# Designed miniproteins, single chains, part 29

Each design is a single chain, and the fold is of that chain. pLDDT is the mean over its residues in the fold that is shown.

## One batch from the design tools (miniprotein)

Design m986
Fold by ESMFold2-Fast:
Structure m986 (fold): chain A 94 residues (1-94)
Amino acid sequence: SEKEKEKKILLEEADEILEELKKLGKLDEEQAARLRKRIEEIIEKDPEAAWHLLLAIKTLIDHGKITLELVERLIELAEAGDIDGLAKLTQEAI
């Protein structure tokens, strides 16, 4: 189904982002595993919030502003469905 395909793409993007964050030294294996589980739950519940979350994280990586604390705060906003909060935090962190 189209929805299952979209969720699979989001999860693959999440895995790529988490690998990049590990390579940048921003999180360890245990932290990556915990965050992956939370992101997977967001993808399942709210794929739109997940898309905005992954965009926010990628933007902060590209600007060299990403930290574990920012990733965790972005995940909390996405878990709440706060898309406006995701955009605002990303803009403030750049």
Scores: mean pLDDT 89

Design m987
Fold by ESMFold2-Fast:
Structure m987 (fold): chain A 62 residues (1-62)
Amino acid sequence: AAAPFEDVLAAAQELAALPGVLEVRMTPTRIEVTVAPEALAAVREAAARLSARYGIPVEVHA
């Protein structure tokens, strides 16, 4: 199922503002984030909280 566009956009904008985030890709079913390896743990923590808040799966890759 697709999340509402406004929720996906809000989550993507919050992720893009995090230090060490290199790329954010939105899809109808998830958000994919590419990060610097040094930021991986911190961004995964933030992604888990945003995923819980907005109900959207977030995948984080270094």
Scores: mean pLDDT 80

Design m988
Fold by ESMFold2-Fast:
Structure m988 (fold): chain A 65 residues (1-65)
Amino acid sequence: SEIEKEAQEGLERMQEAIDNLGGIKLVGDKYELTYKNMPEERKQAILEALNARAKRLGLPDVVLA
């Protein structure tokens, strides 16, 4: 179905995003995120989105390593 196709494509896009992450680790009271081969503009956009979510959930801040 169309819905199943859209869900599968969404999973593939998420997998590509994960594959471009170098890693994430907890250091003190913050999450450090390392990206592989990603433009600075895109890193900042993802960082802002993650920090907005972290604040909503009461989680530690996310910073670039």
Scores: mean pLDDT 67

Design m989
Fold by ESMFold2-Fast:
Structure m989 (fold): chain A 79 residues (1-79)
Amino acid sequence: KKTQELEKKRLEWLKKAIDDAFAEVERYIKEGNLEKAKEVIRRALAFLDVVIDESKNPELIKLAKEAKERFEQYLKELE
């Protein structure tokens, strides 16, 4: 049976975690702390990889993959 309620809470948590990570990256860039911005991106990439590898929910995997591509592009622009 579908655990839709738990999966919806995980999706909302993941969306918030992604948004919070982007906000943290932008804050560090504004402060001129590019090393901390890159650290936040690498940390976000690591947790997104865990979600992709361990999640059985295709919506979570899709969201994590899309976020990972955005963070990877951002990291390349900061390098």
Scores: mean pLDDT 80

Design m990
Fold by ESMFold2-Fast:
Order: sequence, then C-alpha cells, then structure tokens
Structure m990 (fold): chain A 142 residues (1-142)
Amino acid sequence: MKKVLIITTPSSLTMKFAEELAKELEKEGYEVSILIFGNDSDLPELEKLMLEADLIIVIVSGRKTPLSLYLLEKIKELRKKPELKDKPVIIVVVSRSDEMPALELYKEFAKEIGAKALIFANEKNFEKDVKEVLEKIKEALS
C-alpha cells in the first residue's frame, strides 16, 4: 500500500481541503497521514513522516502567511537530504477567492523544491480540485 503524507498549516480552509483529499485517497487504497505544521517543535515528526511517505502533499494558504512560507522553506531544506531529494512533492494552494497575491512566490517555491505539480484550489470548486490532485498523485506514483 503506498503512503501519502499531507502536510497542512493550521487554517480551517487548508485543513478542510486536507480532510476531503485524505478521504478520496483512502477510497483509492492509499495509506494517508496528515501533519498539521505549526512551529519548529513539529520538525522531527515532519522529517520522519517525509522519510516514510511515497508522496508528499503540502497544502498552503493562497494568501502570504509567515507560516506557509516557513513550511515551504523547511520542505526545500529537507529535500537537500539524499533520502528525501527524489520524493515526489505536490503543492496545493487553497483560497476562498480568485485573488492569488502570492501566486508568483508559490510558483518559485514549486520550482526550487522540484515539485511534480502546483495546484490552485478554490473553496467553490473543491470537488473538482481534489480530482485534479488525485490525477497528479497517480502520475507522480506511476
């Protein structure tokens, strides 16, 4: 059974998307772990779960938040390790609006991390956006 790690920031919207995605992944026969990343005390568990996972999904807010940027920098640094460099990463940016003030910044992080996909999810279209993430997961794990 393939292991998927979902890493999310402690936001109601990002957590809601993580929970809906996890339910659909479990129906497809994946083993799913969700990590809510809040601060440096979560770093040992983050590294452990990233090592155990076959695929990593990072869910961040469409607004610039210090915590979202900090999480992406920590993922970037951890992926310099030989054991993590080839792990497929998908980044999901979740918003309530069509405004993405951090769009170019998230594109740059996706490139620097070597992410397999960068997906923009809107609360109005979560069912469609969850399906798009599932297709990218299938592609990344084939």
Scores: mean pLDDT 86

Design m991
Fold by ESMFold2-Fast:
Structure m991 (fold): chain A 81 residues (1-81)
Amino acid sequence: SELEEAAKENDKKAGSDEFTKALEKAKELFKEKKEEEILEEIRELGLKVEKSKSLTEEEKREVLVMVALGGLLRQEREKRE
């Protein structure tokens, strides 16, 4: 199946470990960082993900969505009170 072949090539090209580490790194950015440092690291991570040749388009979106979601939730939390 094309899906199985795509998954196999995706694993070799992107590397599941790299994707997992990128997601965890994005999650950790919001754990214990100052706001300015978080924003700078978000920009750096975004640029690295965009320029990465190992990550697939889907994986790039996943990481960026994770970062965006975390940032949005952080902003909402701060603006509430």
Scores: mean pLDDT 66

Design m992
Fold by ESMFold2-Fast:
Structure m992 (fold): chain A 71 residues (1-71)
Amino acid sequence: SKEEILELIDELLAKSTDPRLIALLEELRQAVEAEDAERAERLGVGAMILASPEQQPLLLELGRLLHELFA
């Protein structure tokens, strides 16, 4: 659900220290709120590239939920 996705983004934001990743996650949150599927997909890919190995499983789950939301 949209609510689960926003909660997961907020968890990732709370645990992130890379300003580039934080900026992408904040923009992703806005894209999800606006239901902008194309923008959310681009931002999600960018976040995955910047993610630490510890964050990658959470971003994979986020990607799965985004696919379900916009399918």
Scores: mean pLDDT 81

Design m993
Fold by ESMFold2-Fast:
Structure m993 (fold): chain A 89 residues (1-89)
Amino acid sequence: SEAELRAQGVEGVVKLTFVDELLEIFKKSKVPIPPEMQAKLDALRAEGEALLARVRAAGVTLSPEEVEEARKRGRELAEKVAKELGLLG
């Protein structure tokens, strides 16, 4: 359904934003990324890209509002994980 495709598109944006934001936090903190974590982040990036490719192939376009909300969620998840890892106060 279109609703399921939109949900997949939102999930894809969340995953890509989460990975990019968490990588940036590691870079700014000057903490090296453990290889096992890098592999998990690479897998999440690939999953996000695959979800967005599927949604695009189906002709479904996310609204700017859907994209902005998904990016906000991805950033919030990255900040939460970074705090749990001790990378943020």
Scores: mean pLDDT 90

Design m994
Fold by ESMFold2-Fast:
Structure m994 (fold): chain A 94 residues (1-94)
Amino acid sequence: MRPSVEELTERMIAGADTLLAAMLAAGTAPETAVRAVGQLLLRELEELAKNGELSPEELRRIAEAMVAWFRARFPDSPAVAAFAARLRALVARV
């Protein structure tokens, strides 16, 4: 069954949260962990968009949810701001 945008968003955020928690527990600096997880999420969204698995509207909704999740967790992070800018650029290209 094709996952809904809500299900896909929840799954991707849950995976990102698990990876962030593991990196932080291993002693990775928060800014480094955010950059690494953000890069993985961006790559996954780029591949889903490239393969036609996400419409532009679905991509925008997932991107907005991911940025909101990161900002809630790390409100003043430069790495989160950079991730948000990269996602805006991706959404603008689709």
Scores: mean pLDDT 83

Design m995
Fold by ESMFold2-Fast:
Order: sequence, then structure tokens, then C-alpha cells
Structure m995 (fold): chain A 66 residues (1-66)
Amino acid sequence: EFEEELKKVEEEYERILKTIDEDAQKMRDNLPERLTQQQVDDIAEAFRLIAEAIYKLTLERIEKKK
């Protein structure tokens, strides 16, 4: 059960990363006049860092609960 929960968290993290990359690509393809491609890349990187931090915190909480 604990190991299964960890696998689900890892799968969700990978899914989030894929979604960030897809959304970033969509934004680059339909770039708003006030945004540069570099700013879109910076925003995508910020979301990836946030996703990684949430993933690590979630793993820590699961381990502490066990």
C-alpha cells in the first residue's frame, strides 16, 4: 500500500511535467504580444521547480506517516 502510493505520486509528477511542457509549447506557438519566448520558458521552469518541490514534500509526508 505505501509503495503503491509512492508510485502513484511519481506517475502524477511525471504527468504534471508533461503537461507543463505541452502548455509551454502551446504558449510559444500562440505567443501573446506582451510575452517573449524566454519569458514563457522561465515561467515553465518555475512551474517545474514548484512541481518538484510539491513532489518532494508529498514523498516526505508519506514517509513520515509510515
Scores: mean pLDDT 77

Design m996
Fold by ESMFold2-Fast:
Structure m996 (fold): chain A 64 residues (1-64)
Amino acid sequence: MKELLDQTRRLRDQRLQELQDKLDEARNVKQDDVEAQRIEQELKDFQEIGQRVIDMLETQERLI
């Protein structure tokens, strides 16, 4: 894959991992349902935006 596409995927995966870790911390450390809900929303929002960015890059590559 192109370096730009690979870098974008890595950043997305890294961010998703951070959000998952924060979700686990909110549930285990703070036991804050409100914060957990916000993190879930951020995860969904980022997943949607990340997918669009990846799709754009794939379209530019035309073969990926």
Scores: mean pLDDT 74

Design m997
Fold by ESMFold2-Fast:
Structure m997 (fold): chain A 79 residues (1-79)
Amino acid sequence: SLSDLAFELVEALVNGDLERALELWEQIRDDPNALAVLRGLVALSEKPGAEEAFDAMLAARDREEALAALRRLSQLLRG
């Protein structure tokens, strides 16, 4: 399911695999259930700034903006 891809996206972010994270993001970004799962996982991380980085991903208008937000979220989830 697309919600299962949200878990794979978090794994890609934790591993620093931004290419895989971007591919997964483009598959789930228009699915409200997958986005709800992803938001919950980000909140559960309790990392300062992670929810703001997630909101930046939602606001991204193109691949470059999405990649920048994914990179920021990856850095926050890894440290």
Scores: mean pLDDT 87

Design m998
Fold by ESMFold2-Fast:
Parts: sequence; C-alpha cells; structure tokens
Structure m998 (fold): chain A 90 residues (1-90)
Amino acid sequence: SLEEKIEEALKLVDELIKAVKDNDEEAAERLKKEILELAKTLSKKELKEVLDTMVKHVQQLIEEEKDEEIREKIQKAMRELEGGIKKIID
C-alpha cells in the first residue's frame, strides 16, 4: 500500500538524519542509495506523494533542530536526495 511505502521511506529518512548528525558518511551514503532504490519501485504518482511527505517531515525536524551546523547538513542531505528523486520522476 502507499501508506506502507510512505512509512518505509520516513523510517529510512529518520535513519539518514541520524547518520548525518553522527557524521557517519558511509551510513548516510548507503541510506541515500536505499531511499533512491525504493523510489525506483514506485509509480510517478506514489513517488510524488512520498517525496512531498518526506520534505514536510524533514522541514519539521529542521525547525526543531537548535544547532545551525546540523540544520545545514540536514538541508544539504535532503536537497541531494530530492534532486535524485526528481531525476527518477523525469
């Protein structure tokens, strides 16, 4: 179901944010690849809905973050991920 796919994507994004905060570059790259592979399995409609939900979720996490450097790292990681997903939507 779309709901299950959204839940899986949000779980992977939360793990990515944790890896970014921990400065675990290897885990962050692996998680970005896993999210992009998940994105390739979705229809264009499902992928747009998953992307919108992920962006809103990450924006909330950024607003709750007090450390400016961590906020910038999360924003950069999300921009890279969003760019990759938009290429899949093509």
Scores: mean pLDDT 85

Design m999
Fold by ESMFold2-Fast:
Structure m999 (fold): chain A 97 residues (1-97)
Amino acid sequence: SEEELRKKIEEAERLRKELLDLAKEAKELGDDKTADYAFAAANLTDGFVEYARKLAKEGKVDEALKIAEEAAKLARHTKAFVEKRVKDIENRKKALE
C-alpha cells in the first residue's frame, strides 16, 4: 500500500541519516575504512529510496515497496556492523587507559 511504502521510505531515510552520523563518529575515532563503508551504504540507500520514489510516481507501488524494503534492510545491516565496530574501538581505547 502507499501508506506502507511511505513508512518504509521514512525508515530507510532515518537509517541513512544514522549511517552518516556513524560515519562521522568512525572517522573521528580514526577508522577511515569503517567511515567509508558507512558513507557508501548511506549513498546506496539514498539511491534505492530515489528509485522507489520514481517507481511510485509511475504507479508501481508494489515494486517501489520491495526496493524501499531492500534499502531499509541494507541500511539496517550496515548500521549494525558499523555500530559494533565503533564500540569495539571505543572499548579498546578504554582498555589502554
Scores: mean pLDDT 87

Design m1000
Fold by ESMFold2-Fast:
Structure m1000 (fold): chain A 58 residues (1-58)
Amino acid sequence: SEEAVELAREILKKYGFKATLDEVIAALQAKGFSEAEARRAYLEAVSEITKELYKKNK
């Protein structure tokens, strides 16, 4: 869901690349999301952040 992706983005912004997949999964599961949804949200958040950085710096 969009909510899960947004939460994953906030975790990645706070901790940067030091935030592991496991940490993001744990945080999202604490909010009631499944492990599969948390993994998907992590991958989408990383993709979005990477695209935003590329757009800003090109």
Scores: mean pLDDT 74

Design m1001
Fold by ESMFold2-Fast:
Structure m1001 (fold): chain A 92 residues (1-92)
Amino acid sequence: MSLRQRIENARLGAESVARQAEEAGDLEAAEHLRKAAELLREALRDPSKAVEYLGEAYEHLEEAAKLSKDKNVQYAARLIAREVERLREEAE
């Protein structure tokens, strides 16, 4: 799978987990997940700043995992964060 496809998959994952967080009432965690998805979209639009956007997305995913009271949201956010960290390393 290409780097671009993996970033897109991470973006879709973050959007899906944001909906789960909203359903659980974790609105603050959902906001961080949506910001991560937006940053991942920007990484796809401007590859020259991809490392910066991926780093910011990672921070928002980690924050969402810390803020959420839903164990499924916490787990999913951490999995996406780990993938985004790997993508950032590959983009360097």
Scores: mean pLDDT 88

Design m1002
Fold by ESMFold2-Fast:
Structure m1002 (fold): chain A 90 residues (1-90)
Amino acid sequence: MLAEEYLAALEEMAKTPKDEAAREAFRKKFAELRKKFAEFLEKASKEELVKFAEEVVKLVIEKLKKEGAPQEEIDKFLEQAKKEIKETLE
């Protein structure tokens, strides 16, 4: 369920666009999750990394659709995620 925790952090980040205090609080939360995620990255195989990335992307898209996000935002996220995965793993 690391993918769900990561998605939850991204959602909080998206809802915290400004306000120094809120950004600082989120940064602390994200730092803890980043540490956990880094441990996963260190242990995971290439195949596991690709699968995890795809799983996170699917979860984000599903969540965005449920929240009524515009297709443009979903498309941008998908395009960015594809590039990140390709750049990191290829």
Scores: mean pLDDT 71

Design m1003
Fold by ESMFold2-Fast:
Structure m1003 (fold): chain A 99 residues (1-99)
Amino acid sequence: SALDEDIELGVLQINLAVQLTVNKHLSDDEYEKKKKEMGLDKSIEQEKRAKKSIEEQIKKLKKLYERRPSQEIKDMIKTNEEILKKTEENIKKLEEEKK
């Protein structure tokens, strides 16, 4: 229903806002410190889980966009794709450090 789609959009908006807030507060130095404290394998696993979550959010947003095209949803897809790209770059860097 339209109400269920509005609730889903609201959840996706909150999830994106949380991710953007977390990303704004982590400097490169803070990210390196977190990685060192967690260990390399655990950091890779965490980034891979984040990647899977972001991919699922993008799929939900694309489905919602097909039913209710809006600039807001399009912008949310773009922002999530930018976060996905950064997450993939982080995974690549962590895997290179493991070699």
Scores: mean pLDDT 77

Design m1004
Fold by ESMFold2-Fast:
Formats: structure tokens, C-alpha cells, sequence
Structure m1004 (fold): chain A 81 residues (1-81)
């Protein structure tokens, strides 16, 4: 799944939905993930939990999630090549 760039006009509910969807997808395939990919999944889950708890802003959560998604995509490309 592709996460968009930080958009200050994106509603918080949309950002939460995007993060929750990505976490749910990765959890559904957790057993097929490498140890490094599981660490990134755990990081993504923590970002979602921090957002839901109000500890970070939606914009900060999206920024951190995009960085995690970038690293995850990088690892997957290396494994597919």
C-alpha cells in the first residue's frame, strides 16, 4: 500500500484510516515478513497507537508512517530482486 505525502488538508480520520489499513494488512501477512519487516510493522503500529492516544499529531503520524513505509518498500524490493 502506498502512503501519500504529508497533506495538511487531509482529515485526521482519513490519516487514521490509511495507517490502520496498512497495519491491518501487514499484520495479516506477519508470518511471511522478515524480522526487519516485523520491526517496521511494530513501529507502524506504535505510530498508529500514538495517534489514537493523541500523543502525536495526524501530520506527524503520517510523516513517520511514510518513512516506515519507505523502508519497508526498500526491503521488499531487495527481496524481490
Amino acid sequence: MELPEVDPNMPDSVIRGLLAGEVAYLESIRDTLSPEERELLDEMRRILEDLEAGRISAAEALRRAQEVARRLNELRKQRAA
Scores: mean pLDDT 76

Design m1005
Fold by ESMFold2-Fast:
Structure m1005 (fold): chain A 64 residues (1-64)
Amino acid sequence: MEEKIKKLLKELEDTITNPDPSRPSAEEQEKKIKEFAKELGVKEEEVIDKIAEIKAEEQKKKEE
């Protein structure tokens, strides 16, 4: 589960950094989260919370 969320996070970050100009990046990001949440059988908010948790942990490690 966590490995999959880390992969999703990387893809979302790539989408934000280099969005396809023909598509709304925010909507694509939301769509990916929604689809991933459905695949896991959880709510979108649960996926977002887990992403935030992983991000916070990585940020802490970078900051020492």
Scores: mean pLDDT 66

Design m1006
Fold by ESMFold2-Fast:
Structure m1006 (fold): chain A 90 residues (1-90)
Amino acid sequence: ISEEAAEMAAKSIVEKVLELSKDPKALEAFVEELRKQGWDELAEIVELAAEDPEKAYEELKAYLKSLSPEEALELGDTVALAVVKAEEAV
């Protein structure tokens, strides 16, 4: 994906993780759905975002830039589903 798209997506994901981290059940459900869908590296970065959002942002930006357009679309769908699961967990 483009550098700008990666930056926007990384920022959006980090901000959402910080919001979810206010409820441990929500964050756990989010991470579990990412791992269930095979996005283990993304799940690790998400866990880092709750502890160190600045490092997570840089790691996530680099990770997203490594994805194909098809993988980026799949990641977007997975993140959307993970958000729904996190909201249901509270």
Scores: mean pLDDT 81

Design m1007
Fold by ESMFold2-Fast:
Structure m1007 (fold): chain A 72 residues (1-72)
Amino acid sequence: GERYARALELAERRARLAASMIAHKLKEKGETPEVKIERVGDDAVKAEVKSEKATYTVTVSVAEAEEILEKA
């Protein structure tokens, strides 16, 4: 439904923002980060930031995004 679609969109935006912040910090350290955004079923959005030295993963649940939208 519409509520799920809005929560999914918010989860994707939050995951992209977090990945962008991590990638920015890695670039400041002289690394070349690669960002991949992936939907994990209907429950979450996963953002993976891979550099030459490490891989960082951020997972945002759709349920968490729904709670944020209900509070707003």
Scores: mean pLDDT 82

Design m1008
Fold by ESMFold2-Fast:
Structure m1008 (fold): chain A 76 residues (1-76)
Amino acid sequence: SESEEELKKMLELAEKDPEAQEIARRLTERAREVFPETPDERLEAGEKAIAIEFALNPEEREKKAAEIEKELDKLA
């Protein structure tokens, strides 16, 4: 499937992008503080999704990270 092949390429791109991984990890730790009852599986899936998005859109990383942090702070 073309969608499956594209997802694999996106995951490989995220794995090779340490900045995207660092931001995703930081945001996931903040989410854990705000939602301490969130299952680890859900947090792990979220971290991977954020890392992929930031690896694909490096020029929007700072803006997107700030938006997510602001949303989490509103819920804290």
Scores: mean pLDDT 78

Design m1009
Fold by ESMFold2-Fast:
Structure m1009 (fold): chain A 77 residues (1-77)
Amino acid sequence: SEVGDLLKDYSPDVVLIAGSLVSVRQGLLTEEQAFETLASGLSAHRMSYVSVEEARELYEENREKAEELADKLLKLD
């Protein structure tokens, strides 16, 4: 799929962050709910506990790439 091909170029962490950003921009989640969901998603993906604080740090470290991917996903309709 077009989405699947786009996601191949990004790390799983960036993909999870971008998905959370898309949900916020579409009004599906608040920013606070998005960080809770991101922490849960990261915990499931890594099979290890990830706190909301750790999720925020990961977002800041990957901010530019995650925002780039979120923008591309929103343009795909």
Scores: mean pLDDT 81

Design m1010
Fold by ESMFold2-Fast:
Structure m1010 (fold): chain A 81 residues (1-81)
Amino acid sequence: MSPEERLLAAFREFVARLPLSEAARERAIGLVEEMLRAGRTGAAGVRELEDRLRELPEISEAQADALGMFLAHQAEALRAA
């Protein structure tokens, strides 16, 4: 499994534990997939993704913060590998 595939799998598991609608989950996962495809795994790319998550009406600010912190940690691990 590639590091990118591992990050996406971990994100899917994390999102599954949050009280999100299926539509919100799919949209959040889609944004992460776009970030990985664009190679924007740096701090700036993660911040942009956090901001986009906060704009989703189905996701609270606390949920967006939790997702952002999780993604930042996973992206750091990906870059360190």
Scores: mean pLDDT 78

Design m1011
Fold by ESMFold2-Fast:
Structure m1011 (fold): chain A 70 residues (1-70)
Amino acid sequence: MLSKAQVEAVAGIAAAGARFTLELAKKQGKPVPQSEIDYLREVLELAKEKGASKSLIEELERVIKELEEA
């Protein structure tokens, strides 16, 4: 299984990518693919299970919510 440090690194990259996807979706008026939202939810669950930082978990939750509302 992935180590906590590896999960935190992947979760951080995923959060950054999700923010970029959200900005592009808003700019282009395109819907965000459900598969990308589902992937982020899986990353969030794994981050919580591995005890990632509260700030990272909160950022992932915020971005997922914004993507779902877009």
Scores: mean pLDDT 78

Design m1012
Fold by ESMFold2-Fast:
Structure m1012 (fold): chain A 91 residues (1-91)
Amino acid sequence: MNEEELVELAKKVAEKFGEKVSDETIRKMIEDIKKGASPEDIAKKYGISPLVALAIAEVLHLAEGIEVPDTKLSKEQREKARKIAEEVLKE
């Protein structure tokens, strides 16, 4: 998958949570996630919720096999993030 396709997937994930994020911010988040930044680090740096950051990491994992970083989010929050990522990837 090319970089623009990953940006579109990540943007769609953010929009499912009601977060409107610029393409430039999405590109920076994808780079940080590829480097192993936690959902909590992404959330703090970019001003989004950790759940949205995790859902973006989960869609990148499904699309490109990028490793999902460790998170302190609950099992229920992790399941919600995975479900949204799977729904976006199938669209």
Scores: mean pLDDT 84

Design m1013
Fold by ESMFold2-Fast:
Structure m1013 (fold): chain A 55 residues (1-55)
Amino acid sequence: SAQQRIENLRELERQAERDYAEIMPHLSPKEQAALAEQLERVRRWVEEQIARIRG
């Protein structure tokens, strides 16, 4: 269902946030900044996918 797909996308985003938080302390400031930008890109992608499912 559309709702299940949206829930799966939200879970994927939360899992990525947890995984990134776990590796963050092992990274340099430059690497941390790059990873933060990647996470923002993932969040935007998830929002776009949800919009497609709803639209």
Scores: mean pLDDT 86

Design m1014
Fold by ESMFold2-Fast:
Structure m1014 (fold): chain A 86 residues (1-86)
Amino acid sequence: SVQETIVRIEMTSGSVELGLATLRQVLRIEGAPEEKIQAVDALMDRVRAETAAIIEQVRAGKLSAAQAEAAMDRIAAEAKQFMAEV
């Protein structure tokens, strides 16, 4: 269902956001440069914006469950790559 698809998207997004928020706190504790913290904040904003757009397209019937899941997997992979490089 559309509702089940949205819940799965929100769960994936929540997991990514938790990972980025945890990284942000670690960087702050370690005294990382402000530029690194700003890069995490910028990625967090992009994840939120892209997730919101995917949810709207699912609600409008413009994205299938499979297309939405593929888009979220891509967002999660990009966030994972970013976290590995900091």
Scores: mean pLDDT 89

Design m1015
Fold by ESMFold2-Fast:
Structure m1015 (fold): chain A 76 residues (1-76)
Amino acid sequence: SIDTQRRMQDFQRRSQQMNRRIDDVRRQADRMIRDPSRSGQGIGLVGSQIMRSRQDPDSQQRGRDIGRQVQDRIRS
């Protein structure tokens, strides 16, 4: 059936796109393995920023303000 063939083509196209994204992630991981000093520094900094944002009262207040704005828009 033409519809079945078209769905199969769409599936193959999406599978190819996913495989390319996986390859990109693998290349990025390979770069991190090859340069552990730079990779460790970057991961450490991101981890520290995430931990800091969870403990930061300003970030918590910003989250509450956004939540309030979303609720106000739902009510309007």
Scores: mean pLDDT 59

Design m1016
Fold by ESMFold2-Fast:
Structure m1016 (fold): chain A 82 residues (1-82)
Amino acid sequence: SEKLEQQYQELLQQSQQAAQEALKYMGKMSDFTSKMTEAEKNGSKDEADKYKELADEYGRKLQELLDQRRKLLEQAKKLKEQ
C-alpha cells in the first residue's frame, strides 16, 4: 500500500530529525560540561553551578529525544511487518 509506505517514510524522517536534534543537544551538553569544568578550575562556583544545570537540562532533553526516536523506529518496524 502506497499509504503504508508513505507512513513508514514519514516515521523514518521524523526519526532522522530526532537524531539530528539529539546530536545538537549532545553537543550543547558537552560544551556546557566543558564550561563547567573550566569554571571549577577558575574557582567560579556560581558559573560552574549554572553550567552544570544547563548540561543536566540538555542531558534530559537528549534522553527524551532518544526515547522518541526509539518509539518512532518501533512504529516503523511494526508498519513494515504488516
Scores: mean pLDDT 87

Design m1017
Fold by ESMFold2-Fast:
Structure m1017 (fold): chain A 66 residues (1-66)
Amino acid sequence: MEEVEEQIKKAEDYLKEGKYLEASAWYSRAAVIAERLGDEETAAKYGAKAIQASKPLAEENFALID
């Protein structure tokens, strides 16, 4: 759990700084670590947060190419 918690804290710090892409990357890393530990609930939760953190950029890019 400590490694997952560290990745989550970094993601939260980046999110507070408005660095959404970095926050998404750290949430994604936390989800991968949780999955390797067999914690499917935590992996799903932080995987979703990674998607949410990158969503503004993804939606803007989608609008530009649409």
Scores: mean pLDDT 72

Design m1018
Fold by ESMFold2-Fast:
Structure m1018 (fold): chain A 88 residues (1-88)
Amino acid sequence: MIKYDKEVTVRPGDDVVIELKKGERVLLHVESGRATVTVLEGDSVGIRDAKTGKHVATLKKGESVVLEPGDYVIGASSDTKLRVVVEA
């Protein structure tokens, strides 16, 4: 089971910023809708499925991925700022 330091739940209409320090992980719950995750600051983040540990994406600054409903663990290699937007 992947360990995490923070937990964030996102829902349709949300536009949130998540801050992670180097080596921190967040459990991101996408309750419904499609979540766009963008790296605003930092070097890179790895995104994994929380249940299986399977790799989903690796993003560097300025890159984005769209996530379907589910649970994801996002780990930061450096101090990082993420934006998560869910379409209403």
Scores: mean pLDDT 85

Design m1019
Fold by ESMFold2-Fast:
Order: sequence, then C-alpha cells, then structure tokens
Structure m1019 (fold): chain A 63 residues (1-63)
Amino acid sequence: SKEEIDKALKGVYEDEEIFELAAEKFNADKEDKEKGIEEIRKKLEEDPELAKEFLEYLSGVLP
C-alpha cells in the first residue's frame, strides 16, 4: 500500500547505508537523496510485486 511504501521510504531516508543500497538496487540518484527517494517511490507505486519484495527486504535490514 502507499502508506507502507511511504513509511518504508522514510526509514530508508533516515539510514545512509540503507539509502545507498536501495539507490543502487533501483538505479536511483545517489547525489540528490530527495530525488533518489522519489524515483524509488515511483517505481514501487507502479509495481505492487516489486513493492512487496522491497518491503520484505527492508524488514530484514532496518533496525
């Protein structure tokens, strides 16, 4: 869901190492963090299966 994606991306934004890993996975902008997060969000909102996989991945790496 959009709410779950927004919550997960807030966690990604707050963790520099996890942001770098996510940006690499989605080929997102690493220099502009705000832009990188927006690019990741758009991809997740367009692909529900990808969003589910990413949320499961984050549940194993977020504290």
Scores: mean pLDDT 77

Design m1020
Fold by ESMFold2-Fast:
Structure m1020 (fold): chain A 82 residues (1-82)
Amino acid sequence: MEKIREALRLAAEAVLTVAAEGDEEKALELLLEAARISAEVEGAPVLSEEELRETVREAARLAAEDREAVIAAARAALAAAA
């Protein structure tokens, strides 16, 4: 559970970084670290760098439409992963 929680925390931080800072490269770095930790857990999905870049782009698109909702969702996910 600890590795899954850490990966979820990093993923939530990545979404928050995109929504609050607009820094897609920093968000990608956080998602790559989350994916690295997830790869150590049996049964966890293995995501490619391209899939992670798509996730960052989608988070940025959603933040452009409703920044407050994306920030709220990311903070809720961060709290759940703590």
Scores: mean pLDDT 78

